# Designs tried in a protein design run: designed miniproteins, single chains, continued (4). Part 90

Each design is a single chain, and the fold is of that chain. pLDDT is the mean over its residues in the fold that is shown.

## One batch from the design tools (miniprotein)

Design m15103
Fold by ESMFold2-Fast:
Structure m15103 (fold): chain A 89 residues (1-89)
Amino acid sequence: MKSEIEQLLKEAEQFVKETKAKMKELKAKGDIQGVVSLGVAGVLYLIGMEIDIERIAKENGLEDLGKEAVKRIEEMKKELLKFTDELLK
């Protein structure tokens, strides 16, 4: 369960990295709508991860670990939104 939360965080970090790389490719191709759509979809995916982490933490008495993990996902959401904004300028 603790390792499950840690694995979800690693998956989220890799997802953000891959999503940012794909958004750069879309921007280079002039696909601005694709950049926006992928940025929005990425944030929704991270929200889903927050929900999963909170559920796992609550079910296993890992509330403190869950709060720290959710904080990291919130930082990833902010990073992805900032990156989307930067690509649209």
Scores: mean pLDDT 86

Design m15104
Fold by ESMFold2-Fast:
Structure m15104 (fold): chain A 80 residues (1-80)
Amino acid sequence: MSMEEIKEFLRKVAEHALKHLLDRGHSEREARGLAVRAVFRIGLQYLSEEEARRLAIEIGVELGLSEEEARRLVDEGLAE
């Protein structure tokens, strides 16, 4: 897959995770955070750690998180 195809796939993962979590009663803030972490974990299967981190932060910002919040959530996911 190209980088653009991977990015689009990860965006769809984030959208599906966000919808699922909201449908299950998670707050919008919790759902966004969990979606970013899911994108990062799945991204690691296709990308280097640095590339997966950058794309997860970018998608997190697109979902409505601040860059700082998205970065913190990805870094916490990396520590696990």
Scores: mean pLDDT 80

Design m15105
Fold by ESMFold2-Fast:
Structure m15105 (fold): chain A 65 residues (1-65)
Amino acid sequence: GLKDNLAGKASDAISEGKIDEACALLKDAGIKCADEGCQLLVKGRKDKDLDLVDKGIQCLTDSKV
């Protein structure tokens, strides 16, 4: 759905260093976890912590499990 699409797009943007763009898109879409998930992804990339990156992505996508 929209949430999954935008979260995936944000993940790609962050991988390319477009963090601000990704965060703006998620917030504009009204994703409740956007701020927290975005912060986790930013921190994960800075620290090169793949676990934090994964947690951020899960928050943003609200993994359907």
Scores: mean pLDDT 67

Design m15106
Fold by ESMFold2-Fast:
Structure m15106 (fold): chain A 75 residues (1-75)
Amino acid sequence: SLEKLMEELIEALRTGDLERLVFALTNLPKEKILEAVEKVRGKAHPSLIDEAVRLLELLGVDPETLAKIREILES
């Protein structure tokens, strides 16, 4: 379900679980990725921020949205 995928992304970002992050990002609509990222503002695992941004770039997220996501995750 969409809700379960959102929860998976949130937990992956909080815990630094790369495998879980890849699974969630490849299965979520792009619009829902930004919503999930906002829910972990200031709580993302530091070691995962660069990897999350890189994976989103590979999935075709635009540079402006990537910059916004990085700002949220680094807050």
Scores: mean pLDDT 80

Design m15107
Fold by ESMFold2-Fast:
Structure m15107 (fold): chain A 80 residues (1-80)
Amino acid sequence: MIKLSKEEIDALKEELEKAGIKIDEKGTVNAKDAAEFLGKLFNESPEKILEKLKERGLVDEKGTVNVEDLAKFIAELALK
């Protein structure tokens, strides 16, 4: 399991905010918005990214993803 520093998580939050994605008070973002952001970042379809997020159990009952879990997912995608 990839462990991320506070600095890496904070950097992701800044990039999400720059992309116009709102982070809620619980530190979560809309899963579809996150998938569109990652689709552009990794040159993959947003639908494929959203499917991977759901398969990993990272999308909650409200359709949101915790930013820390999203940061770990990004690190795993970047590693392969």
Scores: mean pLDDT 79

Design m15108
Fold by ESMFold2-Fast:
Structure m15108 (fold): chain A 109 residues (1-109)
Amino acid sequence: MKKEAEEFFKKALEEAAPMVAKYSVADFRELAAKVGPERSGLLMMAMVVEGVSLDEAKAMTDAQLEALLERAVEKIAKYLSDEELAALAEELRRAGFDRTAALVEEYLK
């Protein structure tokens, strides 16, 4: 279980490295300006997990970005500890993603 989680995150980070290298700091600031700083970190994680580019994410509506985040959370939740799930749910609620936070809370048992 823990080794599978490490391999999953390692692969996601390796796949994200070329994507991050493609984009400037200004591009990441544009995402933060669009969705706010509280949401930008969560959406960056969702982009990495789902293989969505920054250009694709910048073209998305708020509803599409929330759906992207829900899909990413469903994929990673099974690899997270109860402590990590609780922390993720708190971050989601602070960012205003109450529906996605409730989804994460279903995995806490």
Scores: mean pLDDT 71

Design m15109
Fold by ESMFold2-Fast:
Structure m15109 (fold): chain A 84 residues (1-84)
Amino acid sequence: MEEEEKKQKQKEEEQLELAKKMAEQMLKLFKGRVEFFKDDMKKIEELYNELKKTTEFVEKKYGVAKPVMDELLKEAEKLVEEAK
């Protein structure tokens, strides 16, 4: 079982790379949806809240994804502010 800890560290690195790719796709989709609903701030806020819930789910399932998800939310918040 102690040997599993070293194997786990390598798995966490792979999970982090997958989380980064997922975050990039999520941000791209969110940006497209924000552009589409540009004049509907209520809808944009709903989309941001959905994204936030998804990031919280990913963080809960994959702890190593937290910094990636935090960065994604920061970029998403910036897009919401720019839409105001």
Scores: mean pLDDT 78

Design m15110
Fold by ESMFold2-Fast:
Structure m15110 (fold): chain A 89 residues (1-89)
Amino acid sequence: PLEQPTVTVDKTVYHEGEKLTITVDGASYKPPLKVKVYVDGKLVLEKEIDTRTATLQLSLPAGKHTVKVEVYSNGALVHSASFDVEVLE
């Protein structure tokens, strides 16, 4: 069994104009990994990561949002994480 990937965010409350930073660690899963990011159920970012650890940045409008991050290895979903974030005006 492989060690599960991890997904972390730098903060869950921030001001409009700032960026949300998402860090993905593939742990025991060999790159390349595919990362899909959904905001409020809509796919907003899809990226291939050739390194074990990578950082993604998102700009979100003011309001409350749900951010879901899915990590894929060899076409299979290996990890999913969801975060509730609030963007202040």
Scores: mean pLDDT 83

Design m15111
Fold by ESMFold2-Fast:
Structure m15111 (fold): chain A 146 residues (1-146)
Amino acid sequence: SMAQQLKDQANQKVDQASQALDQAVQTLQELTKLVRELAKKAKSKNAEKLEQVAQELDQVAQQVQDIRDEAVKNKDNAEKLKEQLERLRDAQVLAGGAISAGVKLAGEVDKEAAKKLSELGDKALQLLTQAIQLLEEAASLVEKAQ
């Protein structure tokens, strides 16, 4: 049926979003590791601020993982996909703030590390943006199938 074709397309979009979110989680975990390594090299006050950034990145990575799991579980439910989409937009804003703070602090400790954090941060934000677009498309397709 036409409704089944729309659901199958939505499921493919959720699967693609899941893959992008898995890569985003992995990239955020790499960012957190680099921020913690920099904290060990920093003077006490900057070390505390870098550890706070690492904790914020850990929280974002956990939120993104939970959003991914809920989106996959609810891939046939437009309202639940929309709820995960809003959570993902909030996580993207939090990630952007934490990455920006981390890059600035890293620049005071190690210029090359700051460059690596910026590049990984851009990759993480791009993956989150891709997942947002895919989940938005999936939710629309599920809604049209009803």
Scores: mean pLDDT 91

Design m15112
Fold by ESMFold2-Fast:
Structure m15112 (fold): chain A 73 residues (1-73)
Amino acid sequence: MLEEKIADTATKAGKLTKENTDVPPEALEAGIRAAIEKAAELVRKNPDASDEEREKFAKEAAEYGIEVAKKLA
């Protein structure tokens, strides 16, 4: 189901952001939210994406989240 794919990819993106960012909690929370939103957007635009493509989406979204967190720190 698309919702499950969105949730799984978003969860992975948020976790990657948290594990790869050392910033104050407020900046980290903003970065995690940005990563989750970006991951959801990528999966919604690509509902037929493979598991491999969704892993790439999670990484791309996490990179975006890390940039947001660092900018706010």
Scores: mean pLDDT 83

Design m15113
Fold by ESMFold2-Fast:
Structure m15113 (fold): chain A 69 residues (1-69)
Amino acid sequence: REALERELAELEARARELEAQVAADPSDTGARAELLKTLSEAIAVADQLGDVARVEALLARAGAVTAMQ
């Protein structure tokens, strides 16, 4: 459980950095793809933890990224 919580925190931190990168350069398709991948991995970890609210928050963030396309 603690290992999954640490992994989730690391993925969320990485997603925040990628979100800033995408905001600075929306034409960077590689950064967008990596952000969606990172959010998908974070969603899987949050789901394993049974954290429904965190899963919903991460899904909303992923939806915001796809809406920018």
Scores: mean pLDDT 80

Design m15114
Fold by ESMFold2-Fast:
Structure m15114 (fold): chain A 69 residues (1-69)
Amino acid sequence: DVIVRVFSTFPRDEALVFDDDSYAQYRDVASAPVVIAPGASQAFIDQLERALGRRMVGMDVFYQRMAAI
């Protein structure tokens, strides 16, 4: 499963930011740390990184890693 393999490429110090629709689609196969952040601004992402001690990456990174598999 391509989706499961993409999730396995995320390092432990990263968390994937989904909107509500993306989370609903992938929740059953998500193995990476996932944070729902609808309408996330850069300031909000920076706050989440501080609070969780993880680098926040968006769906663009997910699709880039999917294309590389």
Scores: mean pLDDT 67

Design m15115
Fold by ESMFold2-Fast:
Structure m15115 (fold): chain A 61 residues (1-61)
Amino acid sequence: MKFEIKSEEDKKKLIEMLKRWVKGDPDVEYDEENNVVIDKRQRMEINIETFEAKPIEEPVP
């Protein structure tokens, strides 16, 4: 996946994340202050202003 939401597949992933958030999925959160959708299940965040997707890095022990 590119780190840009310009393709049809990227848009579908964003829409699916938003639908899960609206339904109360605890693994999907929307940060309104930063306009970022965070999907803990897929380990990624998507900025809805720029449509840029980035992986969420966990600190490795």
Scores: mean pLDDT 64

Design m15116
Fold by ESMFold2-Fast:
Structure m15116 (fold): chain A 70 residues (1-70)
Amino acid sequence: SKDEEALEAFLEELGKVVDEYLENPEITLEEFRKRLEEVKKKIAEKYEMSEETIEKADYYIELAVEVAEK
């Protein structure tokens, strides 16, 4: 479905942001969260994500931020 394609695209872009954060110690946790939120907004607009799929994306952002926190 379109929502499945959107979530897959979001997770791919989320992975890239995670890799950038791990490789660049100057990126703050706040900037990391901001970049993840920008990715969500971009993919949500491009794919016209349902509210339920946006909630799933929000869950993955929270999970990524929690794992990144030292």
Scores: mean pLDDT 84

Design m15117
Fold by ESMFold2-Fast:
Structure m15117 (fold): chain A 81 residues (1-81)
Amino acid sequence: SAERERREQIEVDYLIAMLRMAKWVAPDDREFLLKVLRRLIKNAVELKLSKKHLEEFKREAAEILGVSVSTISKIEEEVKK
């Protein structure tokens, strides 16, 4: 429904904002940023985001961190196992 889609959009926007904040606080700490990313991917899975919103999060995370979407997908695969 439109209501559920809007709620999921708020949830994904929040996760993206958290990743941007982490990048702003510690832009060069790759180890810290990777730990934050793994935690946010786990949160996205636990929130049961639709495939559409999960893919949006992955694309935005790749852009924020300057990595490939393939890198994010490998981390997602490990989290989902």
Scores: mean pLDDT 85

Design m15118
Fold by ESMFold2-Fast:
Structure m15118 (fold): chain A 86 residues (1-86)
Amino acid sequence: MTLEATLAPGEPVRLELSNGQVVLVVHDAATGLLSVLVLDPETGEVLASATVAGGGSATLELPDGTRVEVSYDPASGRVTVVETPP
């Protein structure tokens, strides 16, 4: 599954994965970095985290074997999240 969102600096974006877990992405305007967290929505537990530079990508592996690839284009403000099942 592929999810896309447009980021505003400092504003969090919440994307729901097919397994019910949540990807929270926040762009820090001061550093130009994207902070990515995968959360259990019931407990708030952080299952995986990464930092992505503009034009870069990160892959997060979840405890159930699901992989989440996050990429960020600073020119468009778009984040793309690709979910790969185990």
Scores: mean pLDDT 78

Design m15119
Fold by ESMFold2-Fast:
Structure m15119 (fold): chain A 85 residues (1-85)
Amino acid sequence: DVNKKTLLVSNLDPSVTEEDVRELASKFGEVEDVVVIRDEQGNSLGVAIVTFKTEEDGEKALKELNGKVVKGKKLEVSFMPISRR
């Protein structure tokens, strides 16, 4: 099963910040949270997690962002898997 409110966005350019991801995602719906995954030195790993208020907004964002080119990189977008207990 997958969480349709939460998207995993990968293949981001390392210069992309939480604010950049929020601006990209907010075009498709109400964004609750954005986290860019970083290493111990604060460098972006090119992966972000975006949480929307509704599943409909998450589905719209997935459709529009998956395969979109941002700063020369083609985004790979999927729903977050529901974690095991």
Scores: mean pLDDT 79

Design m15120
Fold by ESMFold2-Fast:
Structure m15120 (fold): chain A 116 residues (1-116)
Amino acid sequence: ADRRLAAAAGYQAELERRVSQLRAEHKTDGEIDYAVGEALWRLYEETGDLGAKVAAVIEFTRALKNGAVTPEQAERAIKLAEEVLKALEGDTSPVAQRAREIAEETIKLAKELLEK
């Protein structure tokens, strides 16, 4: 919903504050990106907002590119990306196509990490 997309944007300053705290706790950039992704996924679960769901998958992609994501976190990222692909079945809009590309990249990167 429009109202909850605006609320997701308003959460950025609070997320940035928490990221700074996690960095002070010696968390890697990948661990921080994963934590942000999990927070955005919880927002999606509470609101049903597809924008929060897509934003969560973007952050999981960043986590996979930037570092020490555990095998369990990689498996979680695959499941969440697959849920995005399922939610977008039959949607041919440019926004949905971009969301599918991001979800497919998340699955690819997570599988590559699990093969290492």
Scores: mean pLDDT 69

Design m15121
Fold by ESMFold2-Fast:
Structure m15121 (fold): chain A 64 residues (1-64)
Amino acid sequence: GDKEELIRELVEALREGGLSDEQIKEAEKMMESLSPTQLRVLLRLLRAGQLSAEEVLALLREMA
């Protein structure tokens, strides 16, 4: 579904941003708790370079 695709795209963007495999696994679990709208916003900001991968991970910890 849309959420599964968004999680996949966000995981790839976080990996490109330099997160470790352990950080990616942590992020994936937290993403399951987020809405598709929240995931889209994070993906957009990360792809635009407005947030780093590490900043997205920190926000996931706060939001989930």
Scores: mean pLDDT 85

Design m15122
Fold by ESMFold2-Fast:
Structure m15122 (fold): chain A 83 residues (1-83)
Amino acid sequence: SLAEEALRDAEAALRLAKEALDLSKKKGSPGIPVAERGLELARQAVELARRAVETGDRRLALEAQITAGVAKIAAGVALTISG
């Protein structure tokens, strides 16, 4: 279902965001604030996706996918800044 796809996407975004923050912190990177924002968004995406799976709400599933996408962009920016 769309909700299950959104949950997989959100969980992937969460893994990437955690890796980006860990790497940014290890390097003392100026990307840390962007990585922290990415992690916050990824956590929000997972919560939205879980609620979408529970309720069948397609709007929540779409919101989760959009939020996960933004989280992945933030993580990618943080990784780029970190080198």
Scores: mean pLDDT 89

Design m15123
Fold by ESMFold2-Fast:
Structure m15123 (fold): chain A 58 residues (1-58)
Amino acid sequence: KAEEIIKEIEELLPSLSPEKQEEAKNTIKALEYVAKNGSEAIKEHVIETAQEFIEKLK
């Protein structure tokens, strides 16, 4: 779920460069918005994009 992915990004946040921290914060805001306002299809797409972002950070 979006909340679980937000948690994973938040855990990685302190180890990131300032530029990547900004990208991570923007990703969290997008996930929060979509979790409250998005359709199921939009939620799936944004979750997949956020998971790809996390994989690139590792």
Scores: mean pLDDT 76

Design m15124
Fold by ESMFold2-Fast:
Structure m15124 (fold): chain A 99 residues (1-99)
Amino acid sequence: SREEQLKLDVLLVLEYRLAEREGRPLSVVAEKITNLLKSLGIDKTITEAEARALVREAEANLPEELRRLIDEAVELYERGEDESKLDEIGEKIEELIRK
């Protein structure tokens, strides 16, 4: 469904943004995406090149409002802000996905 696709796209972009801000290599992002896909019943191992392509596609598919909320969540996580603020942003993301 559109909701399932948007949820996946949000998770892919969020993981990429966090890894980029923390200076983690793409191999770590590829591993996280592989694990996420396996949790969704997709038995596929993702390469670094495939991870990069999937993130680009997800960014292109996401509405600007969802992209802004992801960026806000990454900034709050980096600043070590209260977990309750991250929960609030998570709820806003879920609400927009269900629209």
Scores: mean pLDDT 78

Design m15125
Fold by ESMFold2-Fast:
Structure m15125 (fold): chain A 64 residues (1-64)
Amino acid sequence: APPPDRVLSRDEATGREVTETADGQRVTGFANSAEAVAWLEEQKAAGTLAGRQYALGQEYLDAL
């Protein structure tokens, strides 16, 4: 079976990696839940959260 998260490519805009979740969904910027948590806190502080990216990050947090 594939790992729960795997890197597929690197996002040009953010320099972060595009990962595929165990459900086959693609998420930009997160290799795992811990990275998603760190990224979300950084983006909250900067005020740069995008709605979709925020929601995908929250799904990773909920999976913890």
Scores: mean pLDDT 52

Design m15126
Fold by ESMFold2-Fast:
Structure m15126 (fold): chain A 60 residues (1-60)
Amino acid sequence: MEEEIRKQAEEEAKKLKPQFIESLKKQGYPLKEAEELVDKKYPGLIDSLEKELLKQKEQE
């Protein structure tokens, strides 16, 4: 279960990564800085998504 949830979180993070980069670019961040910020936050994003998915399973 936990590994399956983590894989799902990683898949969602992977799909969101280019969207976050695009959002940061729209906010005026240069491409390199946007990429670095997303990369730095990427592990935390996966952790957050995993927690959200676990909460969804608890409510369901």
Scores: mean pLDDT 77

Design m15127
Fold by ESMFold2-Fast:
Structure m15127 (fold): chain A 69 residues (1-69)
Amino acid sequence: SLAKEYAEKAIELGKDDPETVRAAAGALSMAEAGKVTEEGKQRLIDEAKKSKNPEAKEYILKAVEAIPV
C-alpha cells in the first residue's frame, strides 16, 4: 500500500536516528494492519515530532495520513 511505501522510505532515510526508526516502524505496523484509530494516528504524529530527520518525518506523516481509520 502507499502507506507502507511511505513508512519504509522513512525507515530508509532515518535509519541512524532511533526516534525516526521507532515512529516509522509504528506507522509501518499500522499500515500492515490496514486501519488505525484516530488516537493511534495522533500517537504516531506525536512520535514523528521527535524525529531529527525532517525528510523522514514528512514520510512518516504521509504514511499516517494514508492509513484508513
Scores: mean pLDDT 81

Design m15128
Fold by ESMFold2-Fast:
Structure m15128 (fold): chain A 87 residues (1-87)
Amino acid sequence: SMAEALRALAQEIAEEAARLLAEETDPAVRAELEHATNGILAALQEAIETGDLEGALAYMRKLAAEITNPRVRAFVERQIARFEAVA
């Protein structure tokens, strides 16, 4: 089901974010990555609960536009691509 696919995606995103956080020592980059990860996971949870895939995608794109660090932006863009592949 779509909800099962989105739950699996949320787990994959959390695992990738945990790996990136383990390697990152810059507190500002860590904070931006945590902010981005929390935002994406919240958007996926809302999509699971409401079925509003377009709203979740729009929110993630807005979030990507607010990210300043190139590595964190690339992380968000990868999650958007993964979401588009399952939606």
Scores: mean pLDDT 89

Design m15129
Fold by ESMFold2-Fast:
Structure m15129 (fold): chain A 99 residues (1-99)
Amino acid sequence: SVTRITGLALRAIGLMIDAELYIKQGKLEKAIRLLEEALRIIEELAKYDPKVALRLARRLLELAEKLKEEAKKRGDEESAARAEEIIARVRALIEELEA
């Protein structure tokens, strides 16, 4: 289902674009929710297209690292911890997809 794969990929990309904007604005709770939703979509996409999922997971990892750094700069320990959890989950997915 090329249409389903394309739809999932575009949705994950859109969520990551919005998350990056919210990180820049310091709206960290919104950014976290969008990155968590993007991760769920990428995990689903991995069942159909692991190569595309791996590429998107690497981008999600970059955004989660930016989220962690922004949270640390703001003294937001809760958001920093949640970003670390997203980072751990994304790294595990990347390792699985590279195996």
Scores: mean pLDDT 91

Design m15130
Fold by ESMFold2-Fast:
Structure m15130 (fold): chain A 67 residues (1-67)
Amino acid sequence: GKKIATITISLPDDASDEEIELAAKKAAEGAKKYKEEKGYDEVIIEFHTSEEKEKKATELAKKYLEE
């Protein structure tokens, strides 16, 4: 079967742009490690915060994953 991991990060609705960027970067690094070191086929990153900040965090995590 497919080996899938989910990384879930909860942030306050009033989280700063710096906190969002740091959380996105750490999530992307964790996803890379799970794929490379633990052999996961897929890693899903989920953010629990306000809709606007969730969207920003998701876009930043995608950018860091492509680095």
Scores: mean pLDDT 81

Design m15131
Fold by ESMFold2-Fast:
Structure m15131 (fold): chain A 69 residues (1-69)
Amino acid sequence: MEELRRNIERMSRGAAEGLALISEWIAKRYGGPDPAAMAEKARRNMESGADGILERILEQKRRLKEREE
């Protein structure tokens, strides 16, 4: 469980960093309002999504175990 959580967090963090860099580059090039704010918003959204997926996986496993008991 903890290993799965760490793997999801690591993958999500890498994707969030990549997306943040792309968002900053786009905002800077097109004169967006605040590239740093846009990058942080994108990163926060990615991290939030990973947490939701993990919780659903854990809930599914718990239900299967209870069903078999």
Scores: mean pLDDT 64

Design m15132
Fold by ESMFold2-Fast:
Structure m15132 (fold): chain A 66 residues (1-66)
Amino acid sequence: PPSYLEQHATPEYLADIQAVIDGFNEYNELRKAGVPDDEIIETLEAKGTVAGHILRGIKRAEELNK
């Protein structure tokens, strides 16, 4: 069957998904460069990226799940 992405492919939806992918790729490259996770998340959030927002949410969930 076609992927969920193919079934719901609008230009706006594809652009939103690509922006998330690009943000996570930037996160991965910064991690390879030895930047601390907290600094990467703050940088991506400051840029207004969806990936930065998702990563902040994950960190908050981890802190609440102690």
Scores: mean pLDDT 73

Design m15133
Fold by ESMFold2-Fast:
Structure m15133 (fold): chain A 67 residues (1-67)
Amino acid sequence: SMEERREKMLKGGIAGLEAVEKHKKENPEETLENKSERAKRAVEAIEKELGEKFDSSTTRVEPPEPA
């Protein structure tokens, strides 16, 4: 239902914000590189929460590391 999709989108948005805040705590420097990484982490967090991964093998092959 649309209600379930809405809940997932809200959770995704929250996850994205949390990912950005976590990165800011770990990397407080306001560099272009850090800002780009924050955006990337936000997108990844949103995609993870939504469960709408284009390639399901991505999370299975790619190790979940903060490298």
Scores: mean pLDDT 68

Design m15134
Fold by ESMFold2-Fast:
Structure m15134 (fold): chain A 115 residues (1-115)
Amino acid sequence: SSDEVRALLLEQIAEEQEQLGLLDKALEALDRKDIDTALKLVEEAKKLEDETIERLKRLNAPQSLIDTEELQREYLDKALEAIRRKDIGGAKAAVEGTKLLEEQELAELQKQLAA
């Protein structure tokens, strides 16, 4: 139903907003060279992403949406590896890449909600 579609869009929008908040905090931690805090925040973002992918698969969501979330997860994995190596530049680039994908998805979801 249209109400069920609207509920799904609102839930996904809320998840994307939570992800963006975590990524912004991770970038702030990386700017301070607080590796331990950055690691915890990116691990939390990855856990939320894993939960989102499993939810979308259970709901038989469009493959394109699942692929977008899996790409975001790949960027988070790159960020974790960079943080582990203490590669601040690489970590920031990977987190900023994830943030860009999240912002693009959020904009598309908001557009669908407004239609």
Scores: mean pLDDT 87

Design m15135
Fold by ESMFold2-Fast:
Structure m15135 (fold): chain A 108 residues (1-108)
Amino acid sequence: MRLSNEELKEGSEKLKKLDVKKFAEILKRFIDEQIIPTPEQLKKLLPILEMLLMRGMIAGVENDPLFKEFLETFGVNSIEEFLVTLSKFKPLKEVEDPELTKLLKEIE
């Protein structure tokens, strides 16, 4: 789905407030530990992740320093490697992560 200029602007404002390194570290921990955030956290998390990924895909990894920092912190060299890492994510335990809660509150 193609994002409108208004959606890109709103996403950009949220991304300006987001600690991308901390966000990537939290997501990497979830995948490494095979845990999933609560439905309420996931509802807030997914649009932010989608916006960051779409921004990186539109600009290209080399041209978006924020997306490049996300991939480097996550421990992957490309969006393809990131997607492969996500495909291995088979969480069995739901956890309300306090660091994720704080991060999501800071960008409201």
Scores: mean pLDDT 72

Design m15136
Fold by ESMFold2-Fast:
Structure m15136 (fold): chain A 64 residues (1-64)
Amino acid sequence: SAAQRRRQIQQLVNRITAAEIRLVGLQFDLDQTKDPAERERIRREIERLREEIERLRRQLEALQ
């Protein structure tokens, strides 16, 4: 239904926004971190989160 599709779009937009806010926080944490092992851990988390955002954006495009 149109109402269900609109709800799904809103949920995806909210999830993308939350993930982008988290990404900004992780980028800040990375900039503040000097330990190589911790930097690598944060970079992997950033990469995973970017992949998630890309998947969510593709799902959003498919609904529009």
Scores: mean pLDDT 89

Design m15137
Fold by ESMFold2-Fast:
Structure m15137 (fold): chain A 60 residues (1-60)
Amino acid sequence: MAAEIERLQAELRARGFPAFRPGDPVTAADGTQRPLDAAEALEMNRKALASVAALEAAAA
């Protein structure tokens, strides 16, 4: 899991986008900050990378 998260983070950074790490503070809609779960970080990075890939395909 950790290696998978690191790989996705590297891909996002290579594309010029922010990446998410477990334990990073995230801001809720009410302004409250909480630590990001490892599973959440994995899912968020996967969704972000998929969105970037979709935008690249649409812009081609």
Scores: mean pLDDT 74

